# Designs tried in a protein design run: designed miniproteins, single chains, continued (4). Part 62

Each design is a single chain, and the fold is of that chain. pLDDT is the mean over its residues in the fold that is shown.

## One batch from the design tools (miniprotein)

Design m14126
Fold by ESMFold2-Fast:
Parts: structure tokens; sequence; C-alpha cells
Structure m14126 (fold): chain A 68 residues (1-68)
């Protein structure tokens, strides 16, 4: 479901930020977005759903970096 992909995307964002402490925010957002898009496509989500979840994952990644 969309919610399951969203939760997994959050976990991917958290791990990506933790594992790459020296990476730029742009690089971290890009990595998270690519993985999230691949997952959403594999789950057969619509373009609107993919756009929403990728956007949210990127925003969450930026939030994690900003809180440091």
Amino acid sequence: TLEEVREKAREIAERTVRENPDASIVDLVLRTAKKTRDLAESEGLSDAEIDEIVSEAGQYTAELVAQR
C-alpha cells in the first residue's frame, strides 16, 4: 500500500543519513528519492502517488539533516 511504501521510504531516509554523515543534503535527497521511486514503481503506484511519496521522502531527508 501507499502507507507501507511511505514507511519504508522513511526508514531508507534515516539509514541513508546515518550511513553517509559527510554527504551533502542534495546527494542524500537524491539517493532516497531514487530508492523510493523504484519501490513505488514496483508496487504499481500511480504517477500522483509516486510524486507524493517521493516528495515526502525528500522532505523528510532534508528535515533529518536540518535537525543536526
Scores: mean pLDDT 82

Design m14127
Fold by ESMFold2-Fast:
Structure m14127 (fold): chain A 107 residues (1-107)
Amino acid sequence: MEIDELLAEMEKLADDPSLTPEEQVDRLIQKLEEVAKKRGKSLEEVARDFRKALIERMKQLLDEGQLEKAIKIAGLFVDVLRRLGMDELAEEVIKEFQKLVSEKLKK
């Protein structure tokens, strides 16, 4: 699974009304593990690579006026990172997302 496919799956999970927040987190972790195995990388390395792609996608969503979708996606990734014990990376994602939202909403 490529990072672009992982982004698409994350968006589907975030918008799936049949899944609880816990089930969304569990499914995204499974997809991250699949990418890690396919690339021969650690889960942490894949999470860091995915963060870069996610930030670019969040910029696109904000440029398109899709603030609610950007918030849902960012929140899901933060919850995944915290579940994996990557608390420092989760805080970095939160700060970066808050900065992006603030900059895009600034007239």
Scores: mean pLDDT 80

Design m14128
Fold by ESMFold2-Fast:
Structure m14128 (fold): chain A 52 residues (1-52)
Amino acid sequence: KELERAKELKAQGVTEITMPLTDSESRGTGSTGRTRNQIENELKIKVTVTDP
């Protein structure tokens, strides 16, 4: 999912990506934070989460 997309973007030289939040995820903490941490820790890419 997002990790695979982030790997592809990193291969293209992208150092930052943006992940959109669903409305439910913006209200809670959800899986978005876990995915962000996974991408940042494993791929060294900065991830910004945007409200929908």
Scores: mean pLDDT 64

Design m14129
Fold by ESMFold2-Fast:
Structure m14129 (fold): chain A 89 residues (1-89)
Amino acid sequence: MKASVSVSEDSSGNALVTSTFTSDFEEARPVLFQLTVEGRTIYLEQVELKGGDVATHTLSLPNRPKKVTAKAIDVETGEELASATLTLP
């Protein structure tokens, strides 16, 4: 499984945090998506993914974050399947 995270800005000056997860497993499985900003969990969603699926989430924040981490966690085992961390200047 692959994870990526990016931050952009909308026309109103809000930070847009986009996380993308790409599955590469052979069988469908429940996955927990977690987004943390400055170590605080701001988004958490459980989704069932199949091999080749792409899940993308965009969240608007009023302030530009300094550190964002996107994680995909196996619901049954608690194992981290993929993570991406972005540290901003």
Scores: mean pLDDT 80

Design m14130
Fold by ESMFold2-Fast:
Structure m14130 (fold): chain A 66 residues (1-66)
Amino acid sequence: MNESDLQRALDLLRRAGAPQSTLDGVERLIKNIDMSEEELRELRKEAIERKDVVTASLVDSLLLAK
């Protein structure tokens, strides 16, 4: 997964009326795409705690690419 894939996901989520917390989560991933595994794992945990399965799935894809 790359920045273009994340940007496309963000645009689709906006069109689908996703919660602002989900949109903010994806925007944070785009800005910090080179984030460490530890930081990605923390974002994943926070997304799951918020029941934000979309952001959690995007983080999982980034972790698998490392």
Scores: mean pLDDT 74

Design m14131
Fold by ESMFold2-Fast:
Structure m14131 (fold): chain A 79 residues (1-79)
Amino acid sequence: TEAAITGPPARARELVAEALGSDSPDVPALFDEAVALLREALAAAQQSGDQRLIDAYRAELARVEAEREAWEARRAAAA
């Protein structure tokens, strides 16, 4: 359970760190991959009824979405 709580969020954080560390046209795709990974993990947690995993994955989804919005705002300001 603890490994499942940290596993998908850790991978999503790696993808977001890669996105934020580059000025690549692939940055939106990296955010999309992180969101997709967390949504799949959340769906599995919801199916199992594991509230601890549901809460952890929802929190990390919110973090990734906030980072994407911040990146998009910075990109718009830099244009």
Scores: mean pLDDT 77

Design m14132
Fold by ESMFold2-Fast:
Structure m14132 (fold): chain A 91 residues (1-91)
Amino acid sequence: YGGSGDYEKAVEDLKKRIAEDPDDYQLWYGLGQYYMQLGKYEEAAKAYEEAIRLSKGKLEHTLLENLAKSYYQLGDYEKYQEALKKSKELR
């Protein structure tokens, strides 16, 4: 059983790695995933937005799906629908 402390440590470890390589979109993607597990949906959305910005179209479908999911949890259904539509158009 992964307690919230395991995900909090993973967030701290990723923040340290991001400080060493801030342009690695995979680190920002991982950060967003752990914030989702912690229920920190605003922080998750910001991490996914940064991952999309840095990825320059790489993994864009998956990043947009996860961004949509974070907006849904925040109750921002307009941004959820926009991100979901963009994700579907990348098939």
Scores: mean pLDDT 82

Design m14133
Fold by ESMFold2-Fast:
Structure m14133 (fold): chain A 77 residues (1-77)
Amino acid sequence: SIEPSDHDVEELERRIEEAEKTGSALEVAALYYELARAYLGEGREDEARRAFEKSLEIAKKAGIPLEEVERLAAKIP
């Protein structure tokens, strides 16, 4: 199960927009994973599911294991 986090949703959305221009697929997938956790922290379950699905889509397309995405997401400040 994905655990909730206390990250600000709007800040993460901005970081995703910036990372999509210059970041790696791993970085973008990790940011979407953390966005899903942030939505769970706010009780926004439907939005959390969509953000998690987007993280998985990016990771799958780039051949990145979910465990690697989770490791990087845990290090997001």
Scores: mean pLDDT 82

Design m14134
Fold by ESMFold2-Fast:
Structure m14134 (fold): chain A 78 residues (1-78)
Amino acid sequence: RTAALQAEAERALAEGKLLLATVAPSEELVERLARVLEEAFGRPVVTRYELKPDVSPELKEHIERMTEEIIAELREAA
């Protein structure tokens, strides 16, 4: 699992792209992350995500909060 994602990330990087691999409660969250990453790094982003139909409300809230923190950090770095 991890080794396969690592190899895919390395190939994307070699092609001048970024790989965003995640588990998401919503497609909108993945789309938003991909856009922010493309803007911050100036490279195309390839998304590989799994939608979890049975994500608990607590886990969804946690992921959303973590995503906001990542976005804020990326904007500070840009």
Scores: mean pLDDT 70

Design m14135
Fold by ESMFold2-Fast:
Structure m14135 (fold): chain A 94 residues (1-94)
Amino acid sequence: SAALVEQAIRDLEAMWEGIAPDLSPELREEVEREVERLKAELRANPDASREEIVALLRRFGERVLALARRHGAPEALIRQLAGHLQLLVQNVEE
């Protein structure tokens, strides 16, 4: 699963680069901290199973969506974020 962990980190970084410009500065800062926290958790568990990686990504997604809602992000942006987060999970499940 080292290959799965590395792929999950690459997909996470690509998603973050794509979505970050659409976020408010305050929301971006908090989500960036969550992205770095997840990357650290993934790197600390290089032998993580597919199921463990999916669980980490789902918890991350729940935290990001909760942050966006607390910051009053538009519903369209919430849907866009949810779509990107779902793709991260799907890439690991395939």
Scores: mean pLDDT 87

Design m14136
Fold by ESMFold2-Fast:
Structure m14136 (fold): chain A 87 residues (1-87)
Amino acid sequence: SSAERLAALDAALRDDAARQEGAVRGGLILLRDGDVAAAREALRAGGLSDEQAEAFVDLVLAASERPRKENPEAIDELVEEVERQLA
C-alpha cells in the first residue's frame, strides 16, 4: 500500500539523517586532527553539497585559528551554527 511505501521512505530518510549527523561529527574529529581533505570527503559522503562542506570546513578552521584558551565557548557557538545550517 502507499502507506507502507511512505513508512519505508520515512525510515530511509531517518537513516540518511543519522548518517549525515555521523559524517558531520566525523568531519569535526578529522578537522581537529588536521586532516582537511578527509573531513571534506566525509561531509560530502554524508550528503552535504560541495558548497556546504567547504563552508563547514572554513567555519571550523576559522574557529580553530582563534585562541581556544581565550574563547572556549567559540566551539559551542560553531556547533550551534552548524546545527542551524543543517536544519
Scores: mean pLDDT 66

Design m14137
Fold by ESMFold2-Fast:
Structure m14137 (fold): chain A 87 residues (1-87)
Amino acid sequence: SMEEELALAREVIAHLEGLRAQLEALRAASTDPAVRAALDTAIAVIDQIIARLRALVAAGTITMEKMEAIVQEVQAALDAAFDVIAA
């Protein structure tokens, strides 16, 4: 239902805001410029995703398919950041 999709979208936004705060803390603790740059990139992607989710919620156009695509984008951004950290 639309109510369930909107509630889920708001929970995902809250989780992404929490993840963003964790990445910011990790960035602040790091002295490696490459790690900081990778975390800055991941934070910027998460900020763009939060903005897109909020726009979809406001427009009433949020769907489970769009939510799944957004989750995949978050996973890709995190994988890219962790590849730099692991190197």
Scores: mean pLDDT 83

Design m14138
Fold by ESMFold2-Fast:
Structure m14138 (fold): chain A 61 residues (1-61)
Amino acid sequence: SGEVDPEEVAEAFLEMVIGIAKSEKDYDGGIELVKRIAEQLGASEELVERYLKDLEEMKKA
């Protein structure tokens, strides 16, 4: 099997979390889950900050 980029895997999981947070309207839970997944997968701080900002903006709406 070929090499898989860990950042792409992390991004796919974080996109799933955004979708779940939108569906459940649980943005605080989404923020906590993003932090947990990022820590487990070793996602970059830049990637994590991007998704956290998206969730915070959705929470304001």
Scores: mean pLDDT 78

Design m14139
Fold by ESMFold2-Fast:
Structure m14139 (fold): chain A 81 residues (1-81)
Amino acid sequence: MITIIIDENGKAKVYDKQGNLIGEADSIEEALEIAKKHLKPGDKVLVVTPESLIDEVIEAAKKLGFKVVGRSGNIILFEKL
C-alpha cells in the first residue's frame, strides 16, 4: 500500500505499493495530498510518524478526507473516504 514516512521535523517521503519513492514533502499535509492523488475512495495509506506528531497527522488526515482504520504505536492506517 502507499506508505508515508514522516521525520521529527514534519518532512515526509511518500512511497508507492511497490516501495518506489513517488514524492517528498516539506509538511504532513503536503505528504497526505501527494498520497491522496494516487488513492481511490476505500484505499488505505500507511503512515509512520514520530510519536510527538501523531495528533497533528490524525488532524491533517481527517481534514483531507481520511479516516483512522487502525493504529499500532507510531504507525497509523488511514482509509480515503
Scores: mean pLDDT 88

Design m14140
Fold by ESMFold2-Fast:
Structure m14140 (fold): chain A 62 residues (1-62)
Amino acid sequence: SLEELLEEAAELGKELLEKMGLKYSFEDVLKGVKGAVEVEGNTEEAAKKIIEQAKGLLEQVS
């Protein structure tokens, strides 16, 4: 579902931000992800792209 995609994107985004030395709450990151995808014409596809990009970056830095 879209909600599950947004939560996964927020979890990955939070992990990525933590590796960059930035500390945000899950709720703050989730709000940011929701806002970002709502500006896109395809919200679900935008969320999937965020997940893919975050996974790729995390794999490179882990």
Scores: mean pLDDT 79

Design m14141
Fold by ESMFold2-Fast:
Structure m14141 (fold): chain A 99 residues (1-99)
Amino acid sequence: DPVLEEIKKALEELGAKVLEVREDPQSGLTEIVVESDASAEEIAKAIQEKTGLRVQVVKGTEIDPDAQVVVAENLTPEQREALRKAAREAGVRYLIEVK
């Protein structure tokens, strides 16, 4: 996935450490877990600048209908599952969790 590789490069350029990448073939959603001192807003900006994708920083489960990438910080297991479900329903391509 050449877009995933560009996302990884954007994250690495910010000094973010990619901990996990999970692809759901049924929904097409790719989940990326990163460890970073950068804010979700900084990560979102870097990805948008590198890829040209529409990136949204989310709190909770409200996802814009045009969002292609969502970035969220410090999710509990319950928040992660709720956001994963919302992202799948919205047709999001990439979900990035910042730890």
Scores: mean pLDDT 85

Design m14142
Fold by ESMFold2-Fast:
Structure m14142 (fold): chain A 89 residues (1-89)
Amino acid sequence: DFGDELYRAIVQGDLDFVKEAVESGEVEPVDLLNSVTLVQFAMLSGNFEILEYLASMGVKEEQIFQESWEAIRKYGGEEAVERVLAATQ
């Protein structure tokens, strides 16, 4: 199941796998950022760079759910929110 492999890559910090999936058009960055569970696991595992990368791929601030922003703030603080926001278009 590609979805299970993608979630595992995000939790394990396999940024190259995530980049290939996004650049091939197989997944939309905004859909991953709007998976609150995925965002929580990425933050808890210390793989914040994956969330920054996803936000940098043409995602607008208003496209990211409030619940995802709350998860980023809860686990990474205001600095994490500011870094993801700076990466958005």
Scores: mean pLDDT 83

Design m14143
Fold by ESMFold2-Fast:
Structure m14143 (fold): chain A 75 residues (1-75)
Amino acid sequence: MGRATAYALRNQGIKLDRQGQELLQQGDVQRAQQLYIQAADLFRQGSVYAKKSGDYSLAKDNEALAKKLEEKAKE
């Protein structure tokens, strides 16, 4: 079901965001940006699945996380 998939994608995205932050602190900007892009994509997919299942709260959470990671990837 879409809701369970949305949570799984959200959890994966959060893990990649944390790994990206660690790499950025170590000065590996290129790898950090790559992980942020991957995390943003996972959150975007999670939002789609959440909306399809009628979980608009989860969709909004995933959209906010995706936007945050998209902004980080540009820096």
Scores: mean pLDDT 83

Design m14144
Fold by ESMFold2-Fast:
Structure m14144 (fold): chain A 72 residues (1-72)
Amino acid sequence: MLTADPASAPASGGTVITITGSGLKADSVVTAGGVAATVLSATPTKIVAQTPANAPAGFITVDGEAVGYVKA
């Protein structure tokens, strides 16, 4: 299962999250509140991504799997 650290991020953006798991790819899609996150690095077991500024409240997802949450 994928995990995110931190598992929640403020809507203000700029939060660097580390996603750990298996089956991750360089083309894996990370979203925060439905808005694309900036992927800083990607390996098969770890993705580092930065949340966008002014992200709406909602799930942080990797390839459609919820791993965390953007706080309202």
Scores: mean pLDDT 78

Design m14145
Fold by ESMFold2-Fast:
Structure m14145 (fold): chain A 65 residues (1-65)
Amino acid sequence: SSMQQLRDTYQEIGDATRKRLVEAGLDEDTATRITDQIVNHSLARGLSPEETRALADKVADQLIR
């Protein structure tokens, strides 16, 4: 279903962002909390997967310096 595809896409964005943050030196709990907040915020605001990916990338870029 389209809703399942959307959910899978948000999970994929979250997983990719979490891995990027952990590889950059953040602990797994902090990385998971941040990515969960981004995904939950995006879902609550009705952001598209593309908008969610852009937000996740922006947040990750600000944390990885």
Scores: mean pLDDT 82

Design m14146
Fold by ESMFold2-Fast:
Structure m14146 (fold): chain A 100 residues (1-100)
Amino acid sequence: SMAEIEEIKEIIEEFIEKSAELMIEEFNSDKSLEEAKKEVQAHIDFLKLELGLKEPLSRAELARLLDAAGRDYKLAGYEKSSAYAEKKAKELDPNLEPVE
């Protein structure tokens, strides 16, 4: 539905902003919030391509996308950003299988 499409878009926008804030905080970065948001957006766009996802995303597809982002954040040492991504993915799909 159109309402679901708008909800998914809002969740993505909130995820990008919060992830950017957490990354700045975790490493005491001198990057602006706008620069950090652009980096998070670029990474999300890359993951959409890697996972073969096309807009508009379903809740289940968004959950997979956020779970994949969380795994990359954990590997990069962004522990808080990883935990946030995992929490949001689980809220979107409680039955989400871990990315292998």
Scores: mean pLDDT 84

Design m14147
Fold by ESMFold2-Fast:
Structure m14147 (fold): chain A 70 residues (1-70)
Amino acid sequence: KRSEYVAKIVGLILRAIGSLLEGNVEEAIKDANDLIKRAQEAYDAGLISQEEADRIIKLANELIKKAREL
């Protein structure tokens, strides 16, 4: 289950980065918000540590900030 979760998180990160590279602000923000939600759910389920969740959420917030600057 953790490996399945990691695959989903990596997929969301790659999608968000792809959206940013294309200038798709709305899509990038949506993907980053999905990433935050997934990290919170995984932490609540005991699949990741608080430190791991914090790192993922920080990355997602940085993506949102960069998207809004485009």
Scores: mean pLDDT 79

Design m14148
Fold by ESMFold2-Fast:
Order: sequence, then structure tokens, then C-alpha cells
Structure m14148 (fold): chain A 98 residues (1-98)
Amino acid sequence: MIRSETVVEITLPEIDPSTLEEIMRRLTLLLAEKGFVRLAEIVGPNTIRFLFATREDAIKAVELARKYLEELGVKATEIRFLSAATGAPDREVEEALA
């Protein structure tokens, strides 16, 4: 059996480096504390990659992340949902957030 895990990549705008680093760190901790993410990686200076066990966890985590960023006046430049099993974009997860 193959897994149905979801990968999420959140790309943040290039702003003051210190502010960007704090946002990425706090976002990673926020998602982990809520129990949605157990592993997170920084991929490039502005992109964080998260692995979720389920699509529902990914959806909830991204909604939480968007609300957090909105409070800071920062908008993600890109949010991607990928199936860990196939590597293809997960359109159902994207549609659920619209």
C-alpha cells in the first residue's frame, strides 16, 4: 500500500531578512504545536515544506497559516499542495481552501 500523505510548500515574500526568518520560525512552531505537523523543513530562504499525514490536516494547517500571516499583513506568494504518493498537485485540497 502507498501512503496518502500531503506535502505543503509555503513561499513567503522577500521582505526584511530578520522579519522573514521570524515569521518562518513562528509559523513552523505554530503548526507543530497544533499537532498538524511533526516534521518541517526550510527549503530555500523563503519556502517552508511541511509533511502531513492527511489532507484534512494540511487544509487546517494552511488555513491557520493564512490567518496568522494576514494578521501580520504578509501574504504568501505561493502555496502548493502535493500528493506525497504521486508528487502531483492535490486539486481537491486546493479547492477545499477556496
Scores: mean pLDDT 68

Design m14149
Fold by ESMFold2-Fast:
Structure m14149 (fold): chain A 139 residues (1-139)
Amino acid sequence: SAVAELLARQLPNGGWGAEPGDTVPDGVGFFRAVSGLALRGLLTPEVREALRRAFDFRSRSKDIRMHLFTDPTVEALVTRAVEALLEGDLELAYRNLTEALELAEELGPEAYRALNERTPVAIPALLRETVEGLRRRLG
């Protein structure tokens, strides 16, 4: 299953890389894991515990690669949304991610963390997909 494959790829520090086979944790990889599982209804208590360990590692990290945004307000909204997902609060996650997306779109591309060639993810598209998926689950 996708869950078993994801958990098997978890690094010793509790994090995940941006792509399969990566040994360095990245914030994009973590967000994709949390949002993908939430949208599929696969955030069981055991999965949330595993993701919470990765969240705790990310929250203690001074490495900018653990962040999606260079703008601290947008990053704080995304962090609150991820915490809400890990607590099972889809409504709070939806509100925080919608506000983050609106603010990020207003600020423009300079608000986003620069991605390297190994992480070909459009962060605005990832947020928009997650917001739309949460809206469908709540309606």
Scores: mean pLDDT 71

Design m14150
Fold by ESMFold2-Fast:
Structure m14150 (fold): chain A 80 residues (1-80)
Amino acid sequence: SMTEKLLEYVKKLEKEDPKKYEELVKKGKEILKIMDIEVSEEETEAEKYLLAMLPLVPVEEFTKRINDEEKRKKLKEFFK
């Protein structure tokens, strides 16, 4: 599945390119903030993997679940 491939990719990045992995985690947090989803200060390893996967998902997978036009525009802008 797409989820399994993305998870495998971010786990590999954590080991081989930790800087890029942390950049993806940071981007994932920004995506959730744009969506008004609260992010915990205390992240488990599993939560960090999920955050790192978010920027790698097509933006359309987020926008199709959002009714707020302004939030959709901000997400599209962030992914480009």
Scores: mean pLDDT 80

Design m14151
Fold by ESMFold2-Fast:
Structure m14151 (fold): chain A 73 residues (1-73)
Amino acid sequence: SIEEANQLVESANQAEAAGDLEQAASLYQQAFEIRSKVLGPDHPDTIASREQYLKIEEKLGIEDLVAAVNKVT
């Protein structure tokens, strides 16, 4: 359902703008999976969703690292 994937990307963009990175990552990941299955993994829209998901995951990885260091230190 391409319409579902488009709605998920819209919601993910809003979550990212609000600073809700965990929610944004989940929504981009769901959109990527739907687009990958419907359009194929090499489609420009699928690639865009994957890149957005990886970008948010990178930001979350930094947050998780800071949290882990704070618990140990």
Scores: mean pLDDT 76

Design m14152
Fold by ESMFold2-Fast:
Structure m14152 (fold): chain A 60 residues (1-60)
Amino acid sequence: MEIAEELAKRFGVTLEQAEEAVRLAKEHDIGTAALELAKRFGISIKEAYEMVVAARELLE
């Protein structure tokens, strides 16, 4: 299963955004990952949080 591709489809985001969400979820706690993702792509903290949580679930 391609985690970034699944995340991109689920949230309707670019593959680049999904790949960064997966990377941040692996390297940081959920809160820090969500803040960095929101900052990088100008998305809401709520959307970033949901993407990071989904990425963590798919990584498990």
Scores: mean pLDDT 80

Design m14153
Fold by ESMFold2-Fast:
Structure m14153 (fold): chain A 69 residues (1-69)
Amino acid sequence: ALSREAARAVVEAFDRDGDGYLTVEEAVAALESLGVPRARAREALAPHLGPDGRLSLDEAVEALQRATA
């Protein structure tokens, strides 16, 4: 599994605006960069999706750790 530190570094690299949020597509791309298939990435992100389809950095970190477990 990814450490929290490694997951955070990946998430921060995909936070292009530095606004502390990722779109679902940015979070999926982060997971795919780690070798997680798109379908698996979407399933790992589903519990963290807000009504606007965005995730906080902390939620994205948790999703990356869960998907790579």
Scores: mean pLDDT 76

Design m14154
Fold by ESMFold2-Fast:
Structure m14154 (fold): chain A 73 residues (1-73)
Amino acid sequence: MDEEIKKIRDEVKKAIEEKDVERLAELIRDIYSTAGLSNIGFRNVASEGYKALVDMGHEDVANEAMEQGAKER
C-alpha cells in the first residue's frame, strides 16, 4: 500500500514538473476510480494533482477527471 502511494505520488510530481495536463487528469481519474480514496495517502495525492491543474488554469479538466473517476467506481 505505501509503495503504491509513493509510486503514484512520484508520477503526479513528474506530471506537474512537465506541466502534462493530460497525464495529471488520467492520474486523478485513476485515483478516484479506486477504493483507495478511503486511504488518506491516495486522497492527498489526488488533492495535490487537482491543485496543480487549478493553478495551471485547468480547473474544468480537474473537475471532469474527478467526476469520471467517481463514475467508474
Scores: mean pLDDT 77

Design m14155
Fold by ESMFold2-Fast:
Structure m14155 (fold): chain A 70 residues (1-70)
Amino acid sequence: MILTPEQLKKLIEKLKKEYPKVYSRAMFILFQKMAEGKTLTLEDVSNAIFEAAKQEGVLDKVLKLVEEIK
């Protein structure tokens, strides 16, 4: 799922406050992609957030946040 830049900004702000572990894990995933020499797209950022949420066991909660910001 690809979020608009505005939706992504709102989601990141909510994740920092409500699910900081998801935020930290998503940043780590993105850092690893950058370290491999990859250029990050909005799709890469969105996918990293959802992957982090799945790994933390809160994907359903994060998807609910996405619906709230649309």
Scores: mean pLDDT 79

Design m14156
Fold by ESMFold2-Fast:
Structure m14156 (fold): chain A 92 residues (1-92)
Amino acid sequence: MTLTIKLYDEEGLLEERTVEAETREQLLSAVRDGFLEAERRGATKVEVTIETPSQEEAERLARDVAKLGEALGWRVESVEVSGGTATVVFRR
């Protein structure tokens, strides 16, 4: 699974990070680290893109990522799933 996390503030893109994850636990850990870095840097927007082999896996991971972001105080602005790719956009 390929995970891309983009952090933004009002001036634009702060950071883009791509991580390969073999397990759901590794992916969610990397997403949590991304949100902690977003808070540290004062980001106002986070985009999480997940590339998986299946739509079912992408939909499941998008739900887990959305829940994690909300638990950390972020609002879900959009969730898009197409084939094996899911993109979740968060605002603060």
Scores: mean pLDDT 88

Design m14157
Fold by ESMFold2-Fast:
Structure m14157 (fold): chain A 92 residues (1-92)
Amino acid sequence: MEYLVLVVVNAGRLAPETIEAMKRWFEEEGERLGIEVRVEVLPEDADDEELREAAERKKKELEEEGYEVLAEFVSRDEEGRIVGVVIRAAKK
């Protein structure tokens, strides 16, 4: 099994320091666990629909690469807006 984590985030809904901390954390954890980590940052003006469409497009790209999507986690802010989507995938 080859494992991959894809993170799709909206730059306008998280503080820049939070995005940079998240990128570093995913890079460190990915290296520690032997997991590939990919981060996609959408423009500040991207809405929930654009975030969902980006996540769906990225899932389709992973499936075309031979990955099976194992789990999807959606993160929301205090206003209920999507701030990020985390997709876990594996290749047999």
Scores: mean pLDDT 74

Design m14158
Fold by ESMFold2-Fast:
Structure m14158 (fold): chain A 66 residues (1-66)
Amino acid sequence: EEEIERIRKELEEARKELADLEAQWPTVSPEQRRAFAVRYMAVQIDIIGYEIELELLEKRRKELEK
C-alpha cells in the first residue's frame, strides 16, 4: 500500500502545480506564453499518468481480494 500512498502524494503535488499555473495563466506575458503552455501540458500529462497508475494499482489490489 506504500506505493499507492507515494503515487497519491505525487499526484497531489502535480495537481497543486497545475492549479498554480492555471491561476497565473491570465497574467502571463505573450513572450512567456509558449514556455508556460509547454509546462502546463507537461504537468497535465504527469497528472494523467499518475491517475492511470493509481487506478491500476487500486484495481489490482481489489482483484487480489478474490
Scores: mean pLDDT 80

Design m14159
Fold by ESMFold2-Fast:
Structure m14159 (fold): chain A 106 residues (1-106)
Amino acid sequence: MEKLLEEAREIARKLAEKPTEELLEELERLYRELIEETVKLLEEQGKPQEEIEKLRELIEARLEALLALLRGDRETAAEHLRKAAELLEELGEDSLAENYRKLAEE
């Protein structure tokens, strides 16, 4: 986990300076590995499978929005941010959902 987070931070810093498709693909790979480790941890904590599934979808929507923004595809990013907002609302995070909807409009 910690090693993957450090690798993701390093790649994010490089992407902030000059995004490349190779760095975007590596960032996506690392985030998907982090999602799997997070799911395993939540299962070990006894979280309901329905909640774990919603959280997985939320993290994936956030990743897709980030990747789209880094590629300059603001329309696709807005779509994924709206999907994340809908999932947050379903999880009872209404205030956070509103923030994601506002980000999709900017």
Scores: mean pLDDT 76

Design m14160
Fold by ESMFold2-Fast:
Structure m14160 (fold): chain A 105 residues (1-105)
Amino acid sequence: MEKPLSEEEIEKMLEEIEKQKKKIEEMEERIKELPPELRKLSLKLLEEHKKILEKIEELIRKRVNKEELEERLKELEKELKEKIEEIKKEMKAAGLTEEELAEAL
């Protein structure tokens, strides 16, 4: 049988999720100051990050085993990376420079 996550590991992971959520809220406030086209695409990126964090939080709260959590996290990281690349292509098509993309991401 696979080793379950300890209570301490779960609490630490949930604390990290809360820290990431706060960083996203800070980024949403900064994005409000960007030009409208940049703001729209950056908000789309933050929304995708929020969705992934919510999925991770659900997995942790369900107390899935460590091996299943690691496998699901790899899948979610791949999904997020693909979404980021898709949004980068949209930003480039909108005329944003590589430097502007680095600032937005």
Scores: mean pLDDT 75

